# Ledger of designs, part 79: designed miniproteins, single chains, continued (2)

Each design is a single chain, and the fold is of that chain. pLDDT is the mean over its residues in the fold that is shown.

## One batch from the design tools (miniprotein)

Design m6742
Fold by ESMFold2-Fast:
Order: C-alpha cells, then structure tokens, then sequence
Structure m6742 (fold): chain A 73 residues (1-73)
C-alpha cells in the first residue's frame, strides 16, 4: 500500500531530523504517480541526509496522510 509506505517514510525522515513539509499545489499527475513521486523524494532525502523535503499535492488524502504521520512523531 503506497499510503502506508509514504506514512512510514515520513516518520523515518522526521526521526532522522529531516524537515518534512506538505503543500497544496495543482498537479497534472494521478494520485498513484504523486504517491510514487513523494515516496521517491523521501527515499532520496533519507539516502542523502537532506535537511528538508517538500511534498506538493492536490489530493486531500495525500495531504492528510503526511499531516497525520507528522503528528505521530
């Protein structure tokens, strides 16, 4: 489940000191493509010890998943 993978990666990033931000933004991408892109951004940030990851999406479910994960750390 891509939503569960996203949630786990957000928590892992925050626990490692990476700042995770979710922003409402229009996109031409499907929900599945946006999820895959967000997951890849988080994996890359974790690999490179990035200071921040910004996730842009127009899907309420993706926004809520990230916000909920952030609230649980």
Amino acid sequence: DLFEELRKLVKEAVEKGIRVVVEQAPTDLSLEEQLKRAIEKLKEALKNNAPEVVIRTDHPELIETVKKALHEV
Scores: mean pLDDT 83

Design m6743
Fold by ESMFold2-Fast:
Structure m6743 (fold): chain A 63 residues (1-63)
Amino acid sequence: GDAVEKAVRDAKERAEGLAQKAAESTGGEAKVTVEVTPEGIRIRVETPLGTIEGEASYEELLG
């Protein structure tokens, strides 16, 4: 539904913002991976200093 598409878009924008900050902080490159599942969204940000993983259910994203 429309709310799920908005949640995916918002999560992707937040992940891109985090990747930009990580790149600025490390002086290197950051890789963002967004996985959409029936249960929620999983985001992985890989930086030269380490990997940051976040997972949010659709209930958390829409509530």
Scores: mean pLDDT 70

Design m6744
Fold by ESMFold2-Fast:
Structure m6744 (fold): chain A 104 residues (1-104)
Amino acid sequence: MTEKYIAKITIEYKDGIAKVTIQYLKEVEGKVEQDGDVIEEELPAESEESKEEIQKKALEAYKEVQEKSGSEVELTVETEDVVDDESTVVEKQTFTFTGEKELE
C-alpha cells in the first residue's frame, strides 16, 4: 500500500497583491484528506522580499513532504489565468510537491 503526501502552494496575483495558499494533503487508498491547517498569506506582488518569502515557503513545503514520505519529491508547476467573482482576470500559479511512501 502506498501513502502519498502532497503540499500545494497556490499564488494568485490581483491588484498588486500575491495571495499565497499552502495546503498539506495525504492520499491513502485513493482518498485525499487534509493533513494540517490551510495557511494563507498576502504579500506585495512586485517585491523582491515577496519572492524570497515565496521561495522560503516552497522550501518548507518540500522539506515537510520529504520528511513525511521519506522519498524523492516530485514538483509540478502550473500557471493559469482565472476569472474571479468580479469578472477580473487574475494570474494563478500552483506548485505541487508530491512524495510517495511505500508501506511494508
Scores: mean pLDDT 76

Design m6745
Fold by ESMFold2-Fast:
Order: C-alpha cells, then structure tokens, then sequence
Structure m6745 (fold): chain A 64 residues (1-64)
C-alpha cells in the first residue's frame, strides 16, 4: 500500500538523498516496482544523509 511504502521510506530517510526517495516513490506509484522491491532497494543504495525531504511531495507521488 502507499502508506506502507511511505513508512519504509521514512525509516530510511536519514541515510538517503531526497532525490533517491522521490525516485523510489515514483517507481512504485507507476507500478514499475513492488513494495518488496522498494525495501530491497533501500538496503542497497549508497547511503548519503539527506539535508531535507519534502514529505508532502513524496506523499503526492505515492498517491498519483
């Protein structure tokens, strides 16, 4: 569900760029990846602490 994907992204927000989080949310919303694949991707991407994440934008992507 979009809510579950949002929760997964929020749990990893401290180690990833905002762009990476938006791209994963968009890929899920477009049906290109599953919820399980989002979780796997979050474990595999290069960690980089984000300066700021626009959670309203991310939620809008998931709801599209």
Amino acid sequence: SPERVLALLQERADTLSAETLYNLAKAYAEGRITEEQVEIALRSVDPRPPEEVDWEKLRAILEA
Scores: mean pLDDT 72

Design m6746
Fold by ESMFold2-Fast:
Structure m6746 (fold): chain A 113 residues (1-113)
Amino acid sequence: LSKIEEILSKPELSAEDVKSIASYLEKETDPSKRKKIAELLAKLPLSKLEAIANNSEISDPDKVALAFALLFVKKSRQKVEILLKNVKKVYINALKAWFELTGHEDVYEKLSK
């Protein structure tokens, strides 16, 4: 957790940094730790999220992992849309299907334009 918090405090995030955050989010089962990382992601300036979205070295699944965490933070729609703007539709459709199947229709609507 502390290493991920340190990464998120950096002025710029590399593809390696984003990969580390995504991998942590995939493995972490503690809801309080996941919420803390999601809230830190939600505090990132729009310019940093744009840089992540535009970085071709960052994989679509890694961008989706960050966006998934942000969907659980209040008023995160704009930041989720920024992160997913260059992500292929197949990954976005998989994320939408997961929320539909789990009964989170309100979250699904945030991914629909």
Scores: mean pLDDT 74

Design m6747
Fold by ESMFold2-Fast:
Structure m6747 (fold): chain A 69 residues (1-69)
Amino acid sequence: MSTAERLSKFLATLPLSLEQKKALLEALKRGGVTVEQLVETFGISRAHAETLLALYAEDPSAVDRVVLE
C-alpha cells in the first residue's frame, strides 16, 4: 500500500468535514506544521496529529495524491 493510499484511508477515519480535511492537507503542504498546531487548529487528538505528521514525513509528495472521501 502506498503512503498516499495509507494517508487517504487515515484521513477518511478522522471526524473532520471534507473542507477541514482539505485545509489540513494545505497546511501540511505549506510546511512547518507542529502536532500542537494540528490539535489546536483542527481539533484532532495528539495521537492522530502524530500519526498524520509521521505519514507526511514518510512521503511529503503523497499529499498531492490523496483521495478525500
Scores: mean pLDDT 80

Design m6748
Fold by ESMFold2-Fast:
Structure m6748 (fold): chain A 84 residues (1-84)
Amino acid sequence: PPPRTEFTDEELLAIAEKAAAAFKEAIANGDVATALVSLRELERIARRNPAAAGLLEEVARFAKEHGYEDLARRALAAAREARE
């Protein structure tokens, strides 16, 4: 199991914002592998902090605008799950 790491909501959002930025940069460069790593990090954070759902919706729109419909769909599904 992963180690227990306690982050504040502010720290989780800061990490999520960096992951969202890394995702957008990877998509702009056509680097799907790096984009998937950043998306998984966003999904992980959103499970602990639902406020990150907005960032998942933002990266989904960015992915869709760049033709990455599968990544956009995955990000939107994670955002919906985080809000439940």
Scores: mean pLDDT 80

Design m6749
Fold by ESMFold2-Fast:
Structure m6749 (fold): chain A 93 residues (1-93)
Amino acid sequence: SARPLTAAEVEAILAALPGQVERDIEALENDSSLTAEKLEELLKQIEEEREELREKLAKQPTPELAAGYLEAVEKIEEAIRERLKKLKEEEEK
C-alpha cells in the first residue's frame, strides 16, 4: 500500500514490537544449538537489514515508527553480540 499508516496502525505495530523483541531475545538466550559461526552470520544479516530498514524508514512520515523499529533491531543485535561473546569466552577455556 502506498498510503501513509494511520495513527491506530502505528500504535498497534509499536504495541506489538516489545513483545516480539522479548521473545526473539529469549529464544537466542535459550537456544543451545546456536554456534559462534551461526551467530556471526545472524549478526551480519541483522546489520544489512538495519541499513536497508534505515533507508526505507527515512521515507516514512512517522518518526515514532522509525524509532521503534530501529530500537527493536538494536536490542536484538545487542543480544546476538552478548551471546557470541559468551560462546567465544567458553571456547578460550
Scores: mean pLDDT 75

Design m6750
Fold by ESMFold2-Fast:
Structure m6750 (fold): chain A 82 residues (1-82)
Amino acid sequence: MKEEAIKLVEKALELAKQTPDTPERRKAIDYLEKALKSLKEGNYEEAIKLLNQARDLLVKAGAPQEVIDLVTKAILYAKKAL
């Protein structure tokens, strides 16, 4: 549901900010922040698109699997709210 998706994205943001600073990581953080705003506004379709873009960038940045898993779970909860 909405609250679960928000908490997962907030945790992913916290952990992503602790990873090495790269252009891909900076872009991923931007997409995660935009996804969080979209979730809070109830725009689940936009949030899902932004979360998928963030996940792809996190994979390219070599982010820890825990961060990638949090974003994947957030996508699943956002899809349930759709």
Scores: mean pLDDT 85

Design m6751
Fold by ESMFold2-Fast:
Structure m6751 (fold): chain A 58 residues (1-58)
Amino acid sequence: DRILDALVEAAKRTYPFAPGMVDLARDIAQRYPTEEDALEEIEKLSKDLAKEFKRLLS
């Protein structure tokens, strides 16, 4: 799953010492299966995570 894999990787890169952020990223990807909807939700939580997620999807 491209969205799930990118969001999990973005969370690991942005928050390497916060495993809860990886779990949150998985939850968001499962609840918001489109790139647009997932990006909107993560921008509300962390602009750094949203930026890394966009970079990995480009």
Scores: mean pLDDT 81

Design m6752
Fold by ESMFold2-Fast:
Order: sequence, then structure tokens, then C-alpha cells
Structure m6752 (fold): chain A 66 residues (1-66)
Amino acid sequence: SLEEERRKISRQIAAVLRIIGDALNVEWGLEVSPRELIEEDRRIIETGTWSEQVRKEIEENLKLIE
């Protein structure tokens, strides 16, 4: 259940950033589709590494929107 929630949140954040980036004509460095992100998220979340790396990238990209 926690892994499901984590994937949903990560997918939503990535999708929102992609939509915003597209609207602003900006490339956020997210090279995977939401579908691919879910699959990779499932595997990497178990190690905890991906969530930390993606979180940092999302936080940095959010500063650009500010």
C-alpha cells in the first residue's frame, strides 16, 4: 500500500512537471514517460535510491517555476 501511494505521488509529480514544462517550453530533465517512471519507480523504490534522487530533481525544477 505504501509503495502504491509512493508511485502515485511520484507519477503525479512527474506528470505535473512535464505538463508545466511543456506549457512553458522547458525541459526538466525527466527523460522517462509516466508509464516508464511507474515501472522503474516500482523497482528502485525498494532500494530507496530513486525516490531521493527524483525528489531532489523535482525540488530543483520547482525552483525554476518560482
Scores: mean pLDDT 56

Design m6753
Fold by ESMFold2-Fast:
Structure m6753 (fold): chain A 90 residues (1-90)
Amino acid sequence: MELSRIGLVATRGRTSTVTIEAVKPTVLRVELGPDGRVTERELKPGEVYTVTTEHGDLEETFTRIELEGEAVKSVTFSDGDVILERLILS
C-alpha cells in the first residue's frame, strides 16, 4: 500500500486549510508542527476531511498528511478564499 504525503503551511497571521475527499475507506495520518504530533483519522467513502493550520510564522509550523492515493478523490489547498493547489488523485 503506497502512501502519499502532503504539506501545508500558512502565511504569518493567516489561516490555511487542506480538504481531502475519500472514495474508499481509508485512514489519514496528520502531523502538526512544530511538535510533530500525529493524529489518525478514519474516513468512509464520500467523507470529507478538513484540517486548518494557523501560524504566527511560516517557518515555525507545518501540517503534513499521509494518505492512500487510490482511496482519495481530491485534495484542495486553500489560503483564505484562494485555492493554492488542487490535486486530483483517483
Scores: mean pLDDT 64

Design m6754
Fold by ESMFold2-Fast:
Structure m6754 (fold): chain A 59 residues (1-59)
Amino acid sequence: MNEVVRRAALAELARLEAEYRAGKISRAEAVDSLQRIIATAADDPEVVARARELLAKIE
Protein backbone atom coordinates (compact mmCIF):
# COMPACT_ATOMS: atom_id res chain seq x y z
CA MET A 1 0.00 0.00 0.00
CA ASN A 2 1.03 3.61 -0.44
CA GLU A 3 1.23 5.77 2.71
CA VAL A 4 -2.05 7.63 2.04
CA VAL A 5 -4.03 4.39 1.61
CA ARG A 6 -2.33 2.87 4.67
CA ARG A 7 -3.21 5.87 6.87
CA ALA A 8 -6.81 5.78 5.60
CA ALA A 9 -7.06 2.08 6.53
CA LEU A 10 -5.63 2.69 10.00
CA ALA A 11 -8.06 5.58 10.53
CA GLU A 12 -10.95 3.30 9.47
CA LEU A 13 -9.80 0.67 12.00
CA ALA A 14 -9.70 3.29 14.78
CA ARG A 15 -13.19 4.48 13.81
CA LEU A 16 -14.56 0.90 13.82
CA GLU A 17 -13.11 0.30 17.30
CA ALA A 18 -14.63 3.55 18.62
CA GLU A 19 -18.05 2.84 17.05
CA TYR A 20 -18.10 -0.71 18.41
CA ARG A 21 -17.18 0.45 21.93
CA ALA A 22 -19.85 3.18 21.74
CA GLY A 23 -22.45 0.56 20.78
CA LYS A 24 -23.11 2.15 17.37
CA ILE A 25 -22.37 -1.08 15.48
CA SER A 26 -22.97 -4.71 16.41
CA ARG A 27 -20.25 -7.29 17.04
CA ALA A 28 -21.21 -9.05 13.76
CA GLU A 29 -20.92 -5.77 11.81
CA ALA A 30 -17.53 -5.01 13.39
CA VAL A 31 -16.24 -8.54 12.61
CA ASP A 32 -17.45 -8.34 8.99
CA SER A 33 -15.81 -4.92 8.50
CA LEU A 34 -12.52 -6.08 10.04
CA GLN A 35 -12.44 -9.21 7.86
CA ARG A 36 -13.04 -7.08 4.73
CA ILE A 37 -10.18 -4.76 5.71
CA ILE A 38 -7.86 -7.76 6.26
CA ALA A 39 -8.78 -9.16 2.82
CA THR A 40 -8.40 -5.77 1.09
CA ALA A 41 -5.14 -4.81 2.86
CA ALA A 42 -3.53 -8.28 2.83
CA ASP A 43 -0.29 -6.81 1.38
CA ASP A 44 0.16 -4.40 4.34
CA PRO A 45 1.39 -6.29 7.42
CA GLU A 46 0.80 -3.37 9.84
CA VAL A 47 -2.82 -2.89 8.78
CA VAL A 48 -3.44 -6.67 8.89
CA ALA A 49 -1.83 -6.95 12.34
CA ARG A 50 -3.92 -4.07 13.73
CA ALA A 51 -7.14 -5.46 12.24
CA ARG A 52 -6.42 -8.94 13.63
CA GLU A 53 -5.68 -7.45 17.07
CA LEU A 54 -9.08 -5.71 17.06
CA LEU A 55 -10.80 -8.86 15.77
CA ALA A 56 -9.32 -10.88 18.67
CA LYS A 57 -10.60 -8.31 21.21
CA ILE A 58 -14.11 -8.36 19.71
CA GLU A 59 -14.47 -12.14 19.19
Scores: mean pLDDT 79

Design m6755
Fold by ESMFold2-Fast:
Structure m6755 (fold): chain A 94 residues (1-94)
Amino acid sequence: SKVSLTTAAAILLVGIEIDIEQSSLPEEDKKELIELLNKARKAILAEDYESAEKYLEEAIKKLEELGKTSPHKEEVEALKKDVEAALELVRELK
């Protein structure tokens, strides 16, 4: 069960990274978000769920700020919901 949740969280984060890369977001914002999600994914694989939670919370905060100014509000909100789902899985693993 815990191994299954770890795998699910890691796969979900890879999917979100792909969605960000294909999104309409500015290049700099894509890079920062992908770096945060990659750090979270590495932390999950290392079973460092506390660090994973912190990186996902930082990604959510960045997406909230982007949502305020972006012309692509619906896309940003969808990405934020996906990151929040990954955070919930990580909290289940703690």
Scores: mean pLDDT 86

Design m6756
Fold by ESMFold2-Fast:
Structure m6756 (fold): chain A 83 residues (1-83)
Amino acid sequence: MLTAEEVFERLREAREFLKEAMKNMPEEKQMEMTILGFRLLALETEAYLVSKNPTLSDEQKAEELARIDREVEELMREVEELM
């Protein structure tokens, strides 16, 4: 079962990867990278809200966190495709 801590670790890794990618990104791709940065911020916010939601069962939280984890993996693939 995916824990909130594991998902937050993945999000932290994704943030660091995006930060490193942006250092080496040509100017013409910076807009696309900025959009990916906003998408990552939305996923970080959603993960926090899910982890703190008292109305969700542990099973529902695990399901939502697993979905967020998959979306982070997809976003990181898109970052790599831009590099």
Scores: mean pLDDT 82

Design m6757
Fold by ESMFold2-Fast:
Structure m6757 (fold): chain A 75 residues (1-75)
Amino acid sequence: MLSPEEQARLFVRQVREFVDTVERRLAAGEPIDVEGLRQYVGTQERLRELLPEELRPEMQELIDRLRAIVAQAEA
């Protein structure tokens, strides 16, 4: 059984892997689901508040990167 801290760290790592994947797809000129990403950002903002305080800055970095992807895809 994972501790709550280990579960939170695993969750943040999974979000980072998703962000890295989306950034690679965008760099390759592949289509991005912009509306899906906006909804995902909203969900991650809510889930960030449930994270240990020490992990919130990393999650905010990932949310900011997702917002930048959305802004770039709309330009």
Scores: mean pLDDT 84

Design m6758
Fold by ESMFold2-Fast:
Order: structure tokens, then sequence, then C-alpha cells
Structure m6758 (fold): chain A 83 residues (1-83)
């Protein structure tokens, strides 16, 4: 049960990480930075942090490797939303 849940969470985390990377690339390659894309990036980052916490609570500490890039993405999104 825990192992199955951890696999599903890890897969979702990888999907979120890839989507965040795609949005970040779009924002970086365009002079236009739509607020909707920045808000989406923020929402995905918040969900990713919750999944990382859940994986850690299940004993899958390898999820910690995703914390620094997710935290950087969230900080960038927060700065863009504040502008």
Amino acid sequence: EKAKKARELAQRLEELFQEMGQIAAELGSSAEKPRELVERLYQLGVEALKIIDELISLGYYEALKYLPPIQRGLAAAEQALAA
C-alpha cells in the first residue's frame, strides 16, 4: 500500500516538475510573461512541495533532491506575481 502510493506520488511529482520546466522555458523565451502562466507555475510548485512532504513522511527521502529546484521556481513565480 505505502509502496504503491509512493510510486503514484513520485510519478505525479515528475509530471509536475516537467510541466514547471516547460512553463519556465516559455516565460524565459518570451518578452510577454502572462500572469496566468506565472500563477500556474506557482500552483504547480505548491502541489510539488506537498507531494515531496508526503513522500518524505512515507520514508522516501530521495524526494528531497527536488526541493531546491522547486523552491527556486516558486521564488521566481512569487517575484513575477509581485511585479
Scores: mean pLDDT 79

Design m6759
Fold by ESMFold2-Fast:
Parts: C-alpha cells; structure tokens; sequence
Structure m6759 (fold): chain A 64 residues (1-64)
C-alpha cells in the first residue's frame, strides 16, 4: 500500500457511488453506468471527491 497523497487526476468512484448516481438518475442500481461514469469522471472529477454537483454534471453528460 502506497500513501499516495494528491497524485493528480484520480477517480474516487466506488461501486456505491455508481449505485447512488444510478438512483439519482432514476435508474435501477445495477452498476451498468460504471464504464460511462468512469469516462465522464475523467472530465468532471478535478477535486477528487464526488459531490452533489459532480452527480448533477455526470447526469447531464450521461443523459445527453
């Protein structure tokens, strides 16, 4: 285990975050958005934490 501090663009999405996002989108919490969210996070996740604002932006990206 490496105590990597702030290392740049790191995805902090967990399966629970994906399930929460799917529920926020009105979808079944199946984890099917994992790949889509991973790519969307590459553009959105700049502070390294998933917030309500990040979920809103991911919703806009994924539903377009």
Amino acid sequence: MEPADVNGDISHLTKEDILRLEKALGLEPTGKLTEEVKYAMYDVDKDGEITEEDIKKLKEILTK
Scores: mean pLDDT 56

Design m6760
Fold by ESMFold2-Fast:
Structure m6760 (fold): chain A 75 residues (1-75)
Amino acid sequence: KEIEELLEEFKKIVKEASEWAEKNKLSSEQKLEVKKIIDEYLEKMNEAIENNDIEEVKKVVEEFKKEIKKFLEKA
């Protein structure tokens, strides 16, 4: 299922971000910011899934990936 694959991609991004944060010793404040981004995009992800909007789910995953990458590059 395409939604299941996208949800797995989302989970993979979360796992990689969490592992990177631990390995690079992000501050408690930076870790909280990462969690806030994750929570925001998880909410958008769930909304898109509830609406069966595959294209929106894809956009949410892609935007989440970009925002997390941008944050980690800045940190």
Scores: mean pLDDT 81

Design m6761
Fold by ESMFold2-Fast:
Structure m6761 (fold): chain A 75 residues (1-75)
Amino acid sequence: MEIVEVRLTFLKTGEQYRALVEVAEDGTARGVEMPDEIESLEGLAIKDPNGKTYIYGRATLRDGSVVDVLGEPVE
């Protein structure tokens, strides 16, 4: 497993946050450090041809709502 830092974008709002995501060997991803508004983050990690890790997933917010997210690598 690896921990990657991503810029997390809420796809409906365009709002951006920093998150740390743990990526399992099978490519599943979960949030390990997130903004206080996010209860949990789950998704799938893919690597581009340059080895950069992107996360496609969903965040569950404290109010129980679920939002689609894109995690982009931070450089």
Scores: mean pLDDT 81

Design m6762
Fold by ESMFold2-Fast:
Structure m6762 (fold): chain A 97 residues (1-97)
Amino acid sequence: MLREKIKELAAEIKELLEEAKKLAEEIMELKGAPEEEKQEVLEGIEKAKAAVEKFVEEYRKYYSDEEAVELLERALEEAKKAVELLKEELEKIKKEK
């Protein structure tokens, strides 16, 4: 029951992180960001995806299933907000070009 919800939430978070990666790449390309900055941002997103995966595997060492759901629901809402902010930034850049 809750284990399935945890896996579902983690999958949704990873999908949002992948969307954020694509948006960030487009924004950085349009702004002419240095290659080092691009690498740091993309590596950060990949580390976040790996952290979500590790959390699903190891959370029972530290958290109940109920606590894990609450943490992932919070992470999902923050990921949704981050994607919306990136979409707004991309739209602003496109309007200025």
Scores: mean pLDDT 84

Design m6763
Fold by ESMFold2-Fast:
Structure m6763 (fold): chain A 92 residues (1-92)
Amino acid sequence: SLEKVIEEAEKAAEKFIKEGFTPETFIEFLDAIEKLLKLGKVDKAEELIEKVYKSLKTDEEKKFFLTQVGELYESLGYKELAEKYFKKAEEI
């Protein structure tokens, strides 16, 4: 159910923004993004990643988040997107 995967990812993003950066909100968000990417929903994944990233308050959180997103993209074969996120993390 593609619609359910999208809804779960949107809810995970909203929970992350509302509750802040915790191990639970972070793991739940990355799991949801991985499911979107496995279904080829790259544009929706990028939308939610940017939405969550804009909610981050510290440089340490931003750098860690961008590095983990890069590693997820790399693990799934999205080399160019992975390099983009690693570069953004290095600029912080």
Scores: mean pLDDT 90

Design m6764
Fold by ESMFold2-Fast:
Structure m6764 (fold): chain A 105 residues (1-105)
Amino acid sequence: DAAAARRAAFAALPPETRERLAEAAGYYLGVMAGIAERLGNADLVAELEARVDRIAATTGADPARVRAAFERGRAAALAAPSEEEAQRLLDEAAERLKAAHAAAG
């Protein structure tokens, strides 16, 4: 069971490591949601919001912290002066998430 294995793997991590991974993932999804909103893709925004709740449930991280990270990412993408700058924020968020995963291993 992949879901049970993932929950067990996250439960074995130090709490601060789980929170950092979950926040990095939440922020990344938030930036994607902000870009989707700029492009008028409401269906993708709704899908990404649902994924935030799944991250909290899977990682055991604080749901409020994951949602706050998502909201910060979304706000940053919406506040970006251009679509190109919003895409740059997404690339930076992806690298941050990758670094958080590397630090957890």
Scores: mean pLDDT 83

Design m6765
Fold by ESMFold2-Fast:
Structure m6765 (fold): chain A 86 residues (1-86)
Amino acid sequence: MKEEVKKLIDEMAEKYGISEETRERLYKLLDEGDYVGLIFLAAKELLGVKSFIYTDEFKESLTPELTVEILKNLMRRAEKKKAAAA
């Protein structure tokens, strides 16, 4: 749900030092229903992803609920990267 996605954005900002400007961008993408853009921006900030390739099936499968699960997965990957940093 929109409120749950917003809470995840807030948690990402606190845990991974996302700037206020990037946080506002994530909120804007959520308000526009641009889940692909929201996931890409989150992946870029958390994992350093430079490009995002997706299928039409992936785009069509994007619901608020699936977006929440993807963001949680990105956060788990970011925590592993942080732990693996030398």
Scores: mean pLDDT 75

Design m6766
Fold by ESMFold2-Fast:
Structure m6766 (fold): chain A 93 residues (1-93)
Amino acid sequence: APAPSAAEIEEAIKRGVEYLQTVFKLDEEKARELAERYLQRFLEARPNASLEVTARIGLEMLREILEAVADDPELAAELAKLIEEAEAEMARR
């Protein structure tokens, strides 16, 4: 597949920002920072990235989201459980 265009990258960032704001209640600046930084890491890793590499990048993103929502104890607890389950699944492989 050809490399994504600048327009496709911006659309992916917009979708990521909307998702992070809706699900994790992040402010726009923090959501955009995370979306841009992690999309860049995923793009650098592909197309040659293993499933382990993409899973590790995703897990790192979830951990940074957890830090950003530390002031919401219920959301932080739910996200911490998702991280623990993801780490357990990775360890099983």
Scores: mean pLDDT 77

Design m6767
Fold by ESMFold2-Fast:
Structure m6767 (fold): chain A 76 residues (1-76)
Amino acid sequence: SQAQELLLQGLSIVTEALLTVDENADQKIAELVKSLAQGLDEFLKLVEQLRKEYKEMEEKIQKANELFQKSIELSQ
């Protein structure tokens, strides 16, 4: 959905912003920012995977519905 795409884009921007801060922080802050950015990247990948799985499920449901409609028509 458009809402999911906007969420993924927003998360990507936040991740890029955090990685940019890495170059200007002291060593401890840079390591913490990197860890947070890595966690956000993993979360973003999970959301994208769920989005793909949802689309595949929707396509399968659509195909099943078409077959059900044809079955009903043949039974009449």
Scores: mean pLDDT 66

Design m6768
Fold by ESMFold2-Fast:
Structure m6768 (fold): chain A 105 residues (1-105)
Amino acid sequence: EKEELEKYYEEFKKDFIKLLKKLQKGEYPEYDEKKVEELTEKVKEFFKKNKSKLSEKELIAKIYRKFKEEGVDSYEILVAIVKALRELDGNEAELFDEILEELEK
């Protein structure tokens, strides 16, 4: 499972970087704001419940995998996770540092 979670985390990062590059080109995907807020609350609940047992990377990988398997739109998943991390101090800093490093390549 550890190797599978690492793959989902890397997929999440790649999808997020791809989305950021689209936004930089003026390509703005539409999302349902209410649905994203509902997903954000689910992400926050999942993180709060499992934060003592799982690393940030494992939390992101597991929730990303779950929502993808449920057929949730990738943009909605990405926005919900980022919003949840921004509201939970400490977690956002690690993800942002990793994304910034990848964008500088």
Scores: mean pLDDT 74

Design m6769
Fold by ESMFold2-Fast:
Structure m6769 (fold): chain A 111 residues (1-111)
Amino acid sequence: SKEEAIKKLKEYLEKVKEAAKKLKKAIKDGDLDKTVEYAKKMYEYALKAYKIALESGDLEALELAIETLDIAVEALEEAVKAFPDNLELQLMLGMTRLMLGMMKLLKKKLS
């Protein structure tokens, strides 16, 4: 249902915020292994939010997914800046940007 989708999206938004916070700490500590670990966890939550919003097609769901993906992109951009030669971080950033672009295009069609 729409109500269940919105509830899950809010849960993934909070999980992405927490993972981003841990990711930013790992970046400040210069810890590549923890940076990749928290980036993967954040990416997994962002991907789940993207899939729920895509299936829902509801404006509120798309807005929550956009907020979630914006946070993930910002945190991954910081990770790539700190570790510019790490291919896995670069790939996760590229994929997250693609998902964000898709959500923004879908929202524009509903507006």
Scores: mean pLDDT 92

Design m6770
Fold by ESMFold2-Fast:
Structure m6770 (fold): chain A 86 residues (1-86)
Amino acid sequence: AERALALAKEAAKLLEKEGRERLAKLVVELAERAVEAALAGDVLEAEEDLGLLLIVAAVLELEGLTEAAELIREAAEEIRALIRSR
């Protein structure tokens, strides 16, 4: 849980540096919601928020923001592990 949020916050810092402050906030909000849902056993909500994070990562990679995209994918893998542990 803590590692997923730390990775999302690192991605957000990179996005803020690129002037993408709204997207930085969205990434953190999606990761926090996905982690909370996974820990609560709300697998459907956790999977939906995880899916949105992966869409954001794919768009960022197409825009050349590869490092931020990789951090978001690592956060998503940590969230997926939380879902699987329930």
Scores: mean pLDDT 84

Design m6771
Fold by ESMFold2-Fast:
Structure m6771 (fold): chain A 73 residues (1-73)
Amino acid sequence: SMAEQEDEALRNTIEVLKKTIDKPVDSPSPSAAQSGLLLEAMALRIDAEFSKDEELAKEALEIAEKLEKKAKE
């Protein structure tokens, strides 16, 4: 099922992005780093919209918000 595949992919994506949030930004291009974080946040919000798991969708939205906040630092 697409929903099962999306939920598994979303769990894996959240775990990778949690590690990204916890690391200091070490980039030669702050603008490129900001754009990357905002694009990842947008992708998480889209994935959350299509998730069948309410708690997983909520976690994805929380990680998206943290990525957006980190991008604005």
Scores: mean pLDDT 75

Design m6772
Fold by ESMFold2-Fast:
Structure m6772 (fold): chain A 81 residues (1-81)
Amino acid sequence: SMKLERLREALGKLAEGAGLSEEELLEILVEAAREKLSQRELAERLGVSERALSAALKRLMEYVGAENREELFELVLELEE
């Protein structure tokens, strides 16, 4: 899937910006998807502000072609396979 390939590419840059490895970021995003974490809870786990997280998720959704947050997190779970 082109969406999954784009998500994998984007995770590297997001992880670097957050001071995490790609594996650490993916683990946190998988937890967020499975447990349906709020923006606040996800921001706390990533060590970023809710505003920074909101902006990053919006850019990620635009880059991968996800229409909403739910589709983005479904792609995260698919990537973990």
Scores: mean pLDDT 82

Design m6773
Fold by ESMFold2-Fast:
Structure m6773 (fold): chain A 66 residues (1-66)
Amino acid sequence: SAAAEEAKRKQIHQIKLEASMAINDNDEDKFKEYLAKLRQLGETELAKNFETTREGVKKLREERAG
């Protein structure tokens, strides 16, 4: 139903925000938890994009920490 589809979209949107915050906070455990939730919802490409983003952010932090 349309209501179930809207509920799923809202859930995905919330997880996207939480995954982004986990990257910013350098919280690996929460990040992995949110990625698992995205994959359970069928958002495999989105989860892959977040992994790539996190890898880039981590690399920049390590390079600048010197």
Scores: mean pLDDT 84

Design m6774
Fold by ESMFold2-Fast:
Structure m6774 (fold): chain A 73 residues (1-73)
Amino acid sequence: SMMDEVLDRYRAEIRRLVEQNASEDELLARHKEMADRIRKEFSSDPRTATKLLFRLTAETVEALVRMRRERAE
């Protein structure tokens, strides 16, 4: 689905940031940019926007957990 394509691209970008030892602030900035884009692009379809934002948040949380585990050795 279109939602899966958007999220697959985001997952690839987040994976790249983690591999490049990006900061949590950089990850959160990327999340904010993507969340703002979703709200704008899907403003006429709030149900789809909400589903995408929930899934975006889950992906970002998983990346933050990975980053924190890496910093804990």
Scores: mean pLDDT 81

Design m6775
Fold by ESMFold2-Fast:
Structure m6775 (fold): chain A 61 residues (1-61)
Amino acid sequence: MKIKRTFYVSRLDAAGNVLEERKFTVEVEDPENAGTWDNEVALSEKLAAQIRAQMAAAEAA
C-alpha cells in the first residue's frame, strides 16, 4: 500500500519574515496494518527522511 502526503515548508529570516515557501510531495510504501502505532512510527520516519532529502536537494539548487 502506498501513502502520498504533501507538506508546505517556509524559510524565515531572523526577524520572522518569510523568505521562501516550498511545496514538497512524498510517496512511501506503507506497511501492512498502517493503523498500528509501530507502523505509524515507521511511516513517519520514512516521510521525514524523504522530506529532508528533498529540502537538501532544493537548497543545493
Scores: mean pLDDT 66

Design m6776
Fold by ESMFold2-Fast:
Structure m6776 (fold): chain A 98 residues (1-98)
Amino acid sequence: MIEKKIEELEKKVKELEEQYGKSTDPNERARLYVEIARLYLEIGNLYEQLGDKEKAIEWYKKAIDAANEAIRLSTDPQVREEAERIKKEAEENLKKVK
């Protein structure tokens, strides 16, 4: 059940990455990175639930990187705030992985 959820989320990430590659608008690219960061955080949480610490760490780090990229690209305060929230949650979860 959890593994199937991870596969579906990874597929959604690939779709958003394709949209990012086609976008020339920094604010649109920032919004896509917020969504990607959110999916990375959820995938990390699912791997932690499975007890796969190495993969949980990998996906939390990816979520932090994606959130930082969204912050770098965006001039929209709401997009920046959401990215900062995702980053904080991923950083806290990363610290708690045993």
Scores: mean pLDDT 87

